# Designed miniproteins, single chains, continued (3): the designs that were tried, part 99

Each design is a single chain, and the fold is of that chain. pLDDT is the mean over its residues in the fold that is shown.

## One batch from the design tools (miniprotein)

Design m11429
Fold by ESMFold2-Fast:
Structure m11429 (fold): chain A 85 residues (1-85)
Amino acid sequence: MEEEYDKKLFENPDKIVELPEELRQRLAEGEKAIDETIEKNKDKPFSEILDEVAKLIREKARGFLERLLLTAYAMDKVFEYIKKK
């Protein structure tokens, strides 16, 4: 059965107002950049990966909501990295 987690609310926005298409496009670009940054820094300690990702979000995110959503995405990706290690 489908589970209700905060993370799933971003994937299936049952309880979150639908985001504007422009914002979704910017989020997709930011998410791709986060993925590339994590991939490039795989050999580094996860604390350094966190710093690199935080810098990227600071550069890419231009509004509060965009920064919030990119941070949530980055935290999930970093968590997956820690779980794998």
Scores: mean pLDDT 69

Design m11430
Fold by ESMFold2-Fast:
Structure m11430 (fold): chain A 83 residues (1-83)
Amino acid sequence: SELERAIRLAEEGAEAARKGDLETAVRLYEEAIRAAEAYDPDSPVLGSVLAGLAKVYEAMGDRDRAAELEARARRIRERAAAA
C-alpha cells in the first residue's frame, strides 16, 4: 500500500540522515512524500514525513526550504490534533 511505502521510505530516509548521507535522505523523503500524498494528502503521516525532510534541509543549511516544509507539516499536524 502507499501508506506502508511512505512509512518504510521515511524510515530509510531517517536512517540515511543519521548516517550523514543527506542527499540520499532527501531522495528517500521525497519518495515518501509522494507515497503519503497518494495515500491521503491530509494524513498525519504526511505531516511527519514533511517534518523529517525539513530537518534534513536544515542540516544542509537550506533554511528557506526547511521553513516551508515545517509550515506545511505544522498545518497538517494541527488539523490532525483538532480532529
Scores: mean pLDDT 85

Design m11431
Fold by ESMFold2-Fast:
Structure m11431 (fold): chain A 77 residues (1-77)
Amino acid sequence: SMAAQLAQTQAQIQAMIAQSQAVQAESGYVADLTPLQQAVIIAVQLVSQGYDQNIVIQAVSDIFGVSQSAISQALAA
């Protein structure tokens, strides 16, 4: 079903986001980024890699605790 495919895609994106967040945390100079800034950077990267923007926004919002509207607005700017 489409709902099951969406859930699987979100889980995959969340795993990739968690990995990217760990890498950013280890880099030192990007550790001072706000959750919104981290969310936007990861969202831009995933969307540029061909992931669906709506699924990415939802997954990133869930991981970083940032509103979907804030991420969507930042991506549109």
Scores: mean pLDDT 72

Design m11432
Fold by ESMFold2-Fast:
Structure m11432 (fold): chain A 77 residues (1-77)
Amino acid sequence: SELELREEVRKLGEEMLKIFDKIKNPEFQEKAKKVFDEANERITELEEKGASPEEILRVVRDALEKIQKIYEEEKKK
């Protein structure tokens, strides 16, 4: 249902915030914040256009994937 998809979006957002809290790396935080801000802007635009919960969920998933990738790259340094 639409409500269940909205709940998944909220849970993914909470997981992203937990990653921010655990990592005391300023470079990671700066890069991750940029991804988060860009995703939030896209979500706002999609909601204004009446986009489906599935479209919003894709944006959140893409943002989480990008943040995970940044984290992995920072660990290699």
Scores: mean pLDDT 74

Design m11433
Fold by ESMFold2-Fast:
Structure m11433 (fold): chain A 96 residues (1-96)
Amino acid sequence: SPAEEVRRLLDEQLANIEALAKEVGANPEDELLKTQLLFQFAALVSELWLAYKRGLLSVEEVKEYLDRLLAIVKEHAPELAALIEKSVEKIKKQLE
């Protein structure tokens, strides 16, 4: 189904973000890697929002993806966690 295809794509994007977050954690002085991680975060959020508006994901599923994303950043790139957490909180408020 289209919903299953979207979930598979989002899971692949989260795996790519986790790999990038680990790279940021290994290279804490690399500002370009940090910027790339923030761009990948913004891209995932846009895709989650589009899937939600198309009725392919429930509010609960979108929040679960955002929580998984935040957990990855908190574990591997903790210096960016506060910034991403604020963005996640704003997005969750828009879903209510």
Scores: mean pLDDT 88

Design m11434
Fold by ESMFold2-Fast:
Structure m11434 (fold): chain A 104 residues (1-104)
Amino acid sequence: GPAPPVITEVKVAASVAQGSTLAVTVSWSDADGAAATRVTVLVTDANGELVAEGTVEPAAGATSATVEIDTSALAAGTYTVRVFVFDADGNGAVSAPVTFTVTA
């Protein structure tokens, strides 16, 4: 249908040790019942440069998914996460930015 998914929650740790996996968990609803087909997480640095990304295909009928981000290539510092959820009807939603810190 024409209604995009609505992102209801983004859970991410406030800090993660470099080299550990960062789990980004997103929850959503869709008013017309269209199944979510893709969840993408984009990670930008303090300069706005894309430094990491992850994509998962959620399970059929799921309203939540976890995307794992490898932090091994990320220097210590503050980063921003944005989550995108796309449905089977071609509609998409983007989260508000969420910040996290990579520690040495």
Scores: mean pLDDT 85

Design m11435
Fold by ESMFold2-Fast:
Structure m11435 (fold): chain A 90 residues (1-90)
Amino acid sequence: SEETRERLLKVHEAMLENPDAPWTLRKMAELAGMSVGTFTREFKKFFGMSPLEFVEQVREYHRMKERFEELSLSEQIALKLLEIGLQVFK
């Protein structure tokens, strides 16, 4: 539903802005205005990965980006693919 999509995007944007915040499923679900069970199912259905997997991927993206010059070519390609998949912009 459009309402569900809007609530999920709110959490998605918050995780992109503050990936290093002490995120828990409870805090994410509260921000979305959902139960933890509903939030987890709908997030995975919409984004193709669990909420905790998503925030860890954003954290990994930022760790790799900080050390870009030290990355192998395959790691640099992986970073660019992750950037596209997470919709992270400069």
Scores: mean pLDDT 81

Design m11436
Fold by ESMFold2-Fast:
Structure m11436 (fold): chain A 80 residues (1-80)
Amino acid sequence: SEIEKKARYIVRKIRYLKRLAEAAGNTPEVREYLIEQAVKLLTEELGLSEEDARRIVEKYLNGEMTEDEVIEEIKKLAEK
């Protein structure tokens, strides 16, 4: 689906940014900036609420959600 393609693209971007942040020492400032950018992408491209987007991004960065679980959650929230 179109939603799944967008979700996979966004998750790929977040993964890449996470890897760059880790290589740069993973400072709190870099982490917050990454969260803000990821939330913006999820809200603007997929219509998620800021609350849902932030929850998903934080759980993913904390290792509480796999990429596949993130994609499935996005699909459930974005499909109306």
Scores: mean pLDDT 82

Design m11437
Fold by ESMFold2-Fast:
Structure m11437 (fold): chain A 71 residues (1-71)
Amino acid sequence: GAMIEEARRRAARAREELDRAMAELKTASPEDIPALIGRILRAIGDQIQAELDLIRAGLSREEAARLAGLG
């Protein structure tokens, strides 16, 4: 359903953002680190929220974690 598809899209975007922020962190100057940590924490939060939305939409915890990129 639409809720599952929306949660999957949000999880995919959060995972892509996490991957980008983690890659940038490897070459970041010290002044940029706080902003990158903020982006990483927000991306993790978005993945967790997507997992919870998938569980509420009727997926098992294992399926929801896998689709959110946390399993």
Scores: mean pLDDT 83

Design m11438
Fold by ESMFold2-Fast:
Structure m11438 (fold): chain A 75 residues (1-75)
Amino acid sequence: MELSEELKKKIEEAVKKYADEWGLTEDQRKEAFELAEGLLKTFAKRWNIEPTEEDAEIFAKFAVAVLKLEREYPT
């Protein structure tokens, strides 16, 4: 399953927005994008749904939050 270019752009925009707010590095932004894209693809495939721009924003915010927490609580 491949995400549309429009959805990928929405993920990039949302990741940039939240990463800028939380001071994530360039590498963390790339990881957040990859995590968000992977999660959205998995979710869409599992539930056989067409992902929306709202879904992309939610998963992007979640991915950025995960990387912020990993930075603060690395194990």
Scores: mean pLDDT 78

Design m11439
Fold by ESMFold2-Fast:
Structure m11439 (fold): chain A 75 residues (1-75)
Amino acid sequence: SLEDLLPSILENLTSPDPKVVLEALETLERLIEEDPELVKSVKPLLIPILRKLTSHPDPRVAEKAKELLERLEKL
């Protein structure tokens, strides 16, 4: 289920590999679209992580994290 993806997303968002982080952000984006209420329920856990990622040295990660942070804050 979608709920089973959350622990993996949280772990992968803190990965030292920018490719893994980007894939986790893309999975989170799909989850916001498919189950926004689930994402809203874990918002306090996601906001600090996404906020840190907006300063990531990989611009793809930083840009996607900023986009998702703005979407998450509106949930």
Scores: mean pLDDT 84

Design m11440
Fold by ESMFold2-Fast:
Structure m11440 (fold): chain A 76 residues (1-76)
Amino acid sequence: SVEELLEELRKKFEELLRVMEELGFPQELIDALRAYGERLIAQLEQLAKENPELATKMAEETIKVVEEAIETLRRL
């Protein structure tokens, strides 16, 4: 369901931010990305009410991008 995907996206985004904190990324960047992620999830939740198919596709692709970012950072 879209709700399950948005919950997964939120968890993956928080994992990304945690990895960035562990690697010593600037706090200003981490705070900006957290705010961006919150806005993105809120917008996808709103989109899901009008276009659930598009919201599902966007959530799935965003999760993949975030997972790839986490894997890349963990290799550093």
Scores: mean pLDDT 89

Design m11441
Fold by ESMFold2-Fast:
Structure m11441 (fold): chain A 125 residues (1-125)
Amino acid sequence: SPELEAMRQRLEAARGRLKSKLDELIKLVEQVSPNLAKEIRKIGDEIDSVLDEVIAKLRERPLTPEEAEEYIRKLNTLMSKLKFLVDLAIKESKDPELQKKLIDAFNEVERAASEVVRLIREAAA
């Protein structure tokens, strides 16, 4: 279906934007705590795994509303875990400018994740 191909391409593009913003956030967290950066990379891998499943299904058919809800729920859980780790990095930072950069970078990740969630919702029939 041309519509499914277009949706998959839009999701791949949104996935790329999310990965780019997450990589920028990880570089900032690494300056505070290499260990927290490692844990955030694991969350990024889990997000990527969820999106691989969504994209694989869209190669064959639209998502069901129940499938879309479950993927959105998984992504929201991962974003909550990410926020917890970023909040720890902010608390460990001794530099107010780095704290501001961490907040700004996380807000960009949240915006990119919200776009991905919106596209998953639109992919349900």
Scores: mean pLDDT 92

Design m11442
Fold by ESMFold2-Fast:
Structure m11442 (fold): chain A 94 residues (1-94)
Amino acid sequence: KEEEIEKKIEELQKEVDEAVKNKDYEKIAELILEAEKLAVEIMRELGYTDEEILELLKKNADLPEDHLEFWKAVLEGDYEKAKEIILKIIKEKE
């Protein structure tokens, strides 16, 4: 149900807020990865293909190239690579 997804998002947001207060960049990266994994699963359940998800991201002119690499890694199930990419982005740009 939608309510269960909303609760998971709220729980993740609270964990992110704590990690940000503690300057725990690795924990922030883990939480962002979990949130994006959830978003991908929701899109797949709604009938979007991985190709359609990538097309939508590529058409967004404001999306940085590093962010596209992160999303591609998430879609491919390469969570280790995705975590490394997002952690690098956080450490360099906050």
Scores: mean pLDDT 73

Design m11443
Fold by ESMFold2-Fast:
Structure m11443 (fold): chain A 55 residues (1-55)
Amino acid sequence: SKAVSSMVGSVILLIGDAIDEGKDVSKAQIEQAMLQSLIDSGLSRSQAQALVDAW
């Protein structure tokens, strides 16, 4: 789905940015990026959280 594709893209960008900066990415940062991307794609916070938890 568009929401899942957007989520994956956001995680890839987050990891790429961290590599460029020489930093580690925490699980919390990945989960936050996934959650925000899903919400930005039109999902409610509860729907986005359920999808992140199921991934």
Scores: mean pLDDT 76

Design m11444
Fold by ESMFold2-Fast:
Structure m11444 (fold): chain A 55 residues (1-55)
Amino acid sequence: SLEEQYQKYVEELKKAREERFKAMDAGEPLEKVQEYNDKINEALKKVQEARKALE
């Protein structure tokens, strides 16, 4: 369902944010952190599109 797809993307976004936080906490280079930011932005777009489909 659209709700299941939305929930899947929300979980992907949460995991991406957690991985970025772990990378920052571990002192990874800024360039590496930026890669995680890009993944988070892509996951966020998916969440926004899925949410729009539920409206």
Scores: mean pLDDT 82

Design m11445
Fold by ESMFold2-Fast:
Structure m11445 (fold): chain A 65 residues (1-65)
Amino acid sequence: SEEEEVLKNMKGVTAGMLLYLQGADLDQIRKAMEEAGSSQAVIDTVIEKLAAGKPVTYLDIKKAL
């Protein structure tokens, strides 16, 4: 279901954000999101925002679903 896809991607985003807060580099964040099952579009959106020093919003993730 669309709800299950959102939850799966949000789990990956959560894992990535926790690593980001711990000072992990973008390659480590990308790998953690991939292992958690986030889609490539969601991963790319998160990494691009973090690389640009911009906030990652739920709307950014929703657009990438």
Scores: mean pLDDT 83

Design m11446
Fold by ESMFold2-Fast:
Structure m11446 (fold): chain A 58 residues (1-58)
Amino acid sequence: GSQEKADLLASQVKDVALDVGYSEETADSIASKVKNLVLSGATETEVGDEALSLILNS
């Protein structure tokens, strides 16, 4: 369901943020924003674009 997809994408985005050197606090913030977008019904493209923007500009 949407919750399962949100949790999976949030986990993946958190892992990427940590791998590129962000703190756990920043990675959790990015993951939380991505999770909220998925739960709000954002498209896959919107979620992907926002996740990349947050990772590149955080």
Scores: mean pLDDT 79

Design m11447
Fold by ESMFold2-Fast:
Structure m11447 (fold): chain A 114 residues (1-114)
Amino acid sequence: NTSSLISAMQQAVNELLSQAREAISRAQEALEKQDFDALKEAVQELGRVLSQLHFLRDRLKELSDKLPQSVVNELLGRLDQEIDRARQTLSYIAQTTTDPQVQRLAQQAIQVAE
């Protein structure tokens, strides 16, 4: 039913947003410590999470005719905000890192297709 679908989508969004916030935090910490091995791992993880955010966003759009518009708009807004935050974090890392490999990985992660 619609209520069960709403609950499932809200849970999926909440879990993925939690993962995104954790990945961003780890990337920021690695950048501050200039731990380039940890930073490479964190940037790759953030890239994977960004890909998953885009996938869930597309899934929500596919389900938009089966869900109340207010719920779709709220969840898409939350996903878009976190996508923007992840992209901003990767952009900042690319601009501030002294490691050429980290810079390339961050730039590649930003180019994730929707």
Scores: mean pLDDT 86

Design m11448
Fold by ESMFold2-Fast:
Structure m11448 (fold): chain A 94 residues (1-94)
Amino acid sequence: MEIDPEVREALELARRVAEEAGLENVSVGEAVAYLGSGSREETLELRRQAEAGDPAVEERALEALERALKDERLSEALKREIRRALEEARRAAE
């Protein structure tokens, strides 16, 4: 099944904005979280905690994505992509 064109465009925009903000090697989940929160510092802190092996980082990342799902400013296509990112994050956490 093809990815929704609106989702692809939004992810490319989010990735570009994150890269311009100085975020490198941005994952889909990180780009979506950054788009939803608009906070460069929050996104960098989540990544830093993940790299340090902080056991709370998975919960914090999931909370950020779940918060984005409740944001009415986000399109339904973006919310669908956030749900995919949450599913992948939950699989990684096991």
Scores: mean pLDDT 56

Design m11449
Fold by ESMFold2-Fast:
Structure m11449 (fold): chain A 63 residues (1-63)
Amino acid sequence: SSRMEQILRVETEGLSRVREHSSRGDREGARRAMEETVQRLRELGASEEHIEDVRRLMEEAEA
């Protein structure tokens, strides 16, 4: 798989995990899922601008 495919998968899985934890009222679990997703995106070489966009989406999903 391409790097772009890996980045998209990490984003999709991360957003899903944040929503799942938030739906159960698990704010700490949601926060850990957000930070884990951000770390994995950095490891894959995603730009900081892209990471910030994904972080905003995950924060909206938590709210």
Scores: mean pLDDT 83

Design m11450
Fold by ESMFold2-Fast:
Structure m11450 (fold): chain A 86 residues (1-86)
Amino acid sequence: SKATEIGKEGIKLAEQGKGEEGGRKGVEGADLGARSGDLEGARIGEEGAILGGKKLMEQGKAHLGAGYAIAGIGGYIEALIKQGKL
């Protein structure tokens, strides 16, 4: 799915040390997964957002990193609520 593709791009960018770009793509994937009913895409987006956030924290950008991680988690929680799983 498109949400899965975007989430995987986020993970790949974060693994390359591009924490902010990876975090942004992760949040985008999680949000798109929630909006489209794609729970797995939302989960992969959350993973990208968390990994991007961790990279930002390693670079001394703790507040920005926490923001991306929380936004990705929120997208996945929204997807779970919409699917009646939370």
Scores: mean pLDDT 90

Design m11451
Fold by ESMFold2-Fast:
Parts: structure tokens; sequence; C-alpha cells
Structure m11451 (fold): chain A 99 residues (1-99)
């Protein structure tokens, strides 16, 4: 098992950080009840596309770090849907994350 903090500590480029901030903003809107689950998922996939990454087609460490950073943000927000969803994606990629 990988610790969430360790996985989330992988540095991102400025372009990747901007994509991550857009994804976090979409999660904040979902947590506030302003958007539904489909809107959140769309925003996450758009952010990964902006980074030049395909979620299930790339086992790039930056994809894992991006998802781990979102999982940490979901945990901080108390967004149960986002937390469950990103944890399941990481598990499908063969990564067990310790929260």
Amino acid sequence: KLKLEELASVPLSEKEKKALEKAKAAMDAHTAGKTDELDLLKAIYEALEEMGLAPLESFNPKVKAFLAKLLKHALENGDEFALKHFKEILEQMGIEVEL
C-alpha cells in the first residue's frame, strides 16, 4: 500500500498545476451541491486531457499523483462520492492507497 501523502507529493508542472486547480474547483462546486456527479467526472477527464494524460491508458506516475491529489482534496472537503470514485480508479490501476 502507498500512503496518500507520499503519492500526492509528486511535483507537477505549471500547466499540470493549473489543470489540477480546475479539477479541485469542480470538486468544490460538487461538494457545495452546485453540480452533479457527471459534471465532476467531465471536469476531471478534461483536466487529464489538458495534462496530455489518458486516465486508463496511461500508467504514468503523474496520472497517479494527480488522482491522489484529488483524493486528498475530496477527503479534505468530505465529498464522499469523489473520495469513493477516485479511490476506485486508483485501485483499478493496481494502487491501494492508505488515507
Scores: mean pLDDT 74

Design m11452
Fold by ESMFold2-Fast:
Structure m11452 (fold): chain A 71 residues (1-71)
Amino acid sequence: SPVDRFGARLEELLKQRNEITVDELREIAREAGLPDDVIDELIARYQKPDGKLTRGEVLGLLADLRRRARE
């Protein structure tokens, strides 16, 4: 699924990094095939002054998306 592809790519990046940018999140989500409305919701939710998400924030985001994908 797009959510599984998105999660796998993020988890791979987090093996070498402790943070990613909101712009990187958007690109990975589009590459994984997530719908534009889901991407826009993610960007709106995680608009931070520094434009970055920590490892913990990314993992929390993935847990939320995976929960929604099972509904």
Scores: mean pLDDT 76

Design m11453
Fold by ESMFold2-Fast:
Structure m11453 (fold): chain A 71 residues (1-71)
Amino acid sequence: MLGLFIVLVTEVSERGTPEVQAIVKQIALDGIKQGLTVEEALDRIEAALREAGLLTPEVERFLAEQRERVA
């Protein structure tokens, strides 16, 4: 949902670099456009950050917390 995507972008901005924020924002926008669920969008964000070498333990824990919130 749009509200959860905005919260996700804001939280990552506080904890991550501008590069991490850009990746999260782009995937969130693409996810909305493609009709992805929040869970599918979180999976794509995690995969993209892992491929870029930007998936820190702090970011990984944050993504896990968001998954629990959606479940």
Scores: mean pLDDT 71

Design m11454
Fold by ESMFold2-Fast:
Structure m11454 (fold): chain A 83 residues (1-83)
Amino acid sequence: MKKKLDQEVLDAMKTMTLAVARTTNGSAKELEAARLVVQGDEYKSKGEYKKAAELYLQASKLYKEAGDDGMAKLLEDRAKKLK
């Protein structure tokens, strides 16, 4: 059964969450890149070096698009070390 909930309140909560994320990190791409780094580290710990390298390269591309060239370069170097 649908509970009573104001659509404007729900939309405001979503907008505030997105605004805070954008203010903190400057881009949603940085959050996606961070997620890929975590997955890459997990595959690396399991010995899946090819998969980890692919994830690091994808994260590096997203960090470049977000303007974080330093992090992008570190992840590219990590991927090269695994391949």
Scores: mean pLDDT 70

Design m11455
Fold by ESMFold2-Fast:
Structure m11455 (fold): chain A 77 residues (1-77)
Amino acid sequence: MSPLEISIKEFRLLSLAVAYRFAVEVLHDYARAERLLDEMIELMSTLPEDVQQRLIERLLKSPDETLRELAERLREA
């Protein structure tokens, strides 16, 4: 996978994580949050293992509890 493809997928994943946080914390739309999680799991499965670990670590270091819980769920998948 090229560095450009990895960068695009990283940006997409982080955009989905922001949308997930918004769905949980602002909209309280848990059905939408679950669909976003499924999309993130699918995207993560297309990334190299080292990139997956880096993204999970980034989310785990977030000051936001919702994003840390998201990281744990992504790690379990």
Scores: mean pLDDT 84

Design m11456
Fold by ESMFold2-Fast:
Structure m11456 (fold): chain A 85 residues (1-85)
Amino acid sequence: AEELITDIENQLKELKEESNGLITLGDVISAIQDALGKFKLPDSIKDAAQNAIKDAIEKLKKTPTSVISDAEIQTVLDALKEGLS
């Protein structure tokens, strides 16, 4: 779980450097999906992670094209971390 979160954080850091700090919700979702694929997690863990993310995203009331804050990014990552525990 920790290695997965670290990979996502590194992907988002690189995107921030390339985009002058602008991260969309879609960027966060893509980073999470890429990390889930890399770490070869069991399907049950991937499903739990995807459900946790879906619930967190719904609560943010943002679209995939919406620019999100660092606090909103952290909210999604915290939900993912909780879903993986």
Scores: mean pLDDT 78

Design m11457
Fold by ESMFold2-Fast:
Structure m11457 (fold): chain A 82 residues (1-82)
Amino acid sequence: SEELRRRMEELARTRLFLSPEQAREVAEKGLEAWDEARRIADQVAAERPEWSPEMQANAVLVRLSAQGRIHLGVAAAVILLG
């Protein structure tokens, strides 16, 4: 979805301060790994239902970025935020 790609690009630029080119690359990789990102998002929501979507999204973004899996973090955060 072009809408999902734009949302991931926006999040990568605004929260990770990536360049437009880097944000686009991250968003494209996030789309390719969308099913994995959905499983990660569902797992965090199940493990921490007491956290707000914003808290869940920030937690996955920080954790996956630290692991070098920025594209999964951005995609999972977009899923969690709706």
Scores: mean pLDDT 88

Design m11458
Fold by ESMFold2-Fast:
Structure m11458 (fold): chain A 81 residues (1-81)
Amino acid sequence: MEGVLEVVVPRDKRDEVIQALKELAKKYNLEILELSYEEEGDRVVLTVRFRAPSKETFDKFVEDLKKKFPEAEIRAFYLPP
């Protein structure tokens, strides 16, 4: 399946979040298809598109990311097949 993640964090956490996304994607066998970010004042908006083996795997990935960055605003979207 494919999914999209939007993550909003303070600018000083951008590199930490990108590193965590890559590490968690490797852990859950997710393929990062696209990763982009925009700097908006004191915040960064990250948009990441993934291919995941299952919805359950994607859900676990998102939950682990939320646990690691509780201050982040995280939105997950599932793309239809």
Scores: mean pLDDT 83

Design m11459
Fold by ESMFold2-Fast:
Structure m11459 (fold): chain A 84 residues (1-84)
Amino acid sequence: MKIIEVDKEKVPEAARAIERARELFPGKPVTPETVSLVFAIEALREAVKRGVIDPETAQEQIEKLLKAIEEAIKTSDTVYKLVD
């Protein structure tokens, strides 16, 4: 297993994305793929809140991304770790 360290002070946006992934999937490893998928899900939810996209269309895409996260966790040998 390869660990990629992310510094909270140097890259706070990436650190927040990793923390969101950890909160949504507690006890699961945070991989580069899961971070990207979680970020996409949160971006879709944000766009719905801003009235930019239709909630029904966003929900369909979110469900697809959630399934992709399950597979990404099973297949990845790389994890992110937050450091201070």
Scores: mean pLDDT 76

Design m11460
Fold by ESMFold2-Fast:
Structure m11460 (fold): chain A 100 residues (1-100)
Amino acid sequence: ERRKKYAEEIKEAMKKIYEALGLPEEKKKAIMKEVEEGAENIIAGKISEEEIEELVNILKSAAEAIEEVGTDLRDKEQTEKGAKIALEKAKELLKKREEE
């Protein structure tokens, strides 16, 4: 199913971002919990397909950029900022559904 595929792609992209940034386990768990809730909302049809596609593209682009930049300290700071922006956008999409 298309929505299930989007949910899986979002989870996979987020995992790549956290692994590349080397985030502490506590932060990983908190963010992964939000990602799982987001995936459930996607599957349940609570977020529009257009918003889901935009989110998937943003997260995939962030994951690809992190993979290309590698492990340099200066580059890590820039990729961390990019990952935070992607996360904030994901949270905004989730909040839209809660507002009703």
Scores: mean pLDDT 63

Design m11461
Fold by ESMFold2-Fast:
Structure m11461 (fold): chain A 90 residues (1-90)
Amino acid sequence: VEETLATLEELLAKAEAAEAAKKAAITSEEDKALWAEREAKAPELLERTTAYLLETASLEDLRRMVEEAKEVNPLPESLRALRRAVEHHA
């Protein structure tokens, strides 16, 4: 489980850096408002996604999801939910 958590932390760091760069590049008030709305909803989505994963996914399912995440650029919130679910199985 520690190797999965290490992979997840690396992916999360990359995703957070990418999101910070996107936020810094936003110049329009409309895009700033949309970003703020997304950030405001992120904690609720994190809790709901974490609960869903804990109810429906085995540790092996979570490991597969982490491997799939390497091939896509998921949102930091999705990676945080996966991390919390994996930590629960630790």
Scores: mean pLDDT 76

Design m11462
Fold by ESMFold2-Fast:
Structure m11462 (fold): chain A 65 residues (1-65)
Amino acid sequence: DTWERLRERIEEAARKMGAKRLELRRRGDAVEISVEHESVTKLVGFLIEAIALGFEAGVAVRYVP
């Protein structure tokens, strides 16, 4: 529910960015995001949105290159 909703919203944000591959891994109260990108600007915009979504859900967001 909270996790499922967060996952779906992050996946939607990644699709809007044009991500070719997205992997989300839950680690306790945090989520690790790994994503294939072609634009640093779009990646940064996506990560800002993902962090905001995580904050709303009470989940820490970490980016793993």
Scores: mean pLDDT 80

Design m11463
Fold by ESMFold2-Fast:
Structure m11463 (fold): chain A 65 residues (1-65)
Amino acid sequence: SEFEKELDKINEKYAELVKQGIAEGLSGEEIWKKARDFRIKEVEKLVEKYPDNEELKNLLAQLKS
């Protein structure tokens, strides 16, 4: 489905942000915070686009916990 392709893109970008942070010499805490904040923001947009999708809402809740 379209939302699965968008999730795959988000996960791919998350991985690239981690690699970039390592290359920049950021601490593990800084890398994970930056990448996690990005992932939460993008999943929030995806929930807004697919508001009836329970799996996306559950994923967002888990990411914020």
Scores: mean pLDDT 82

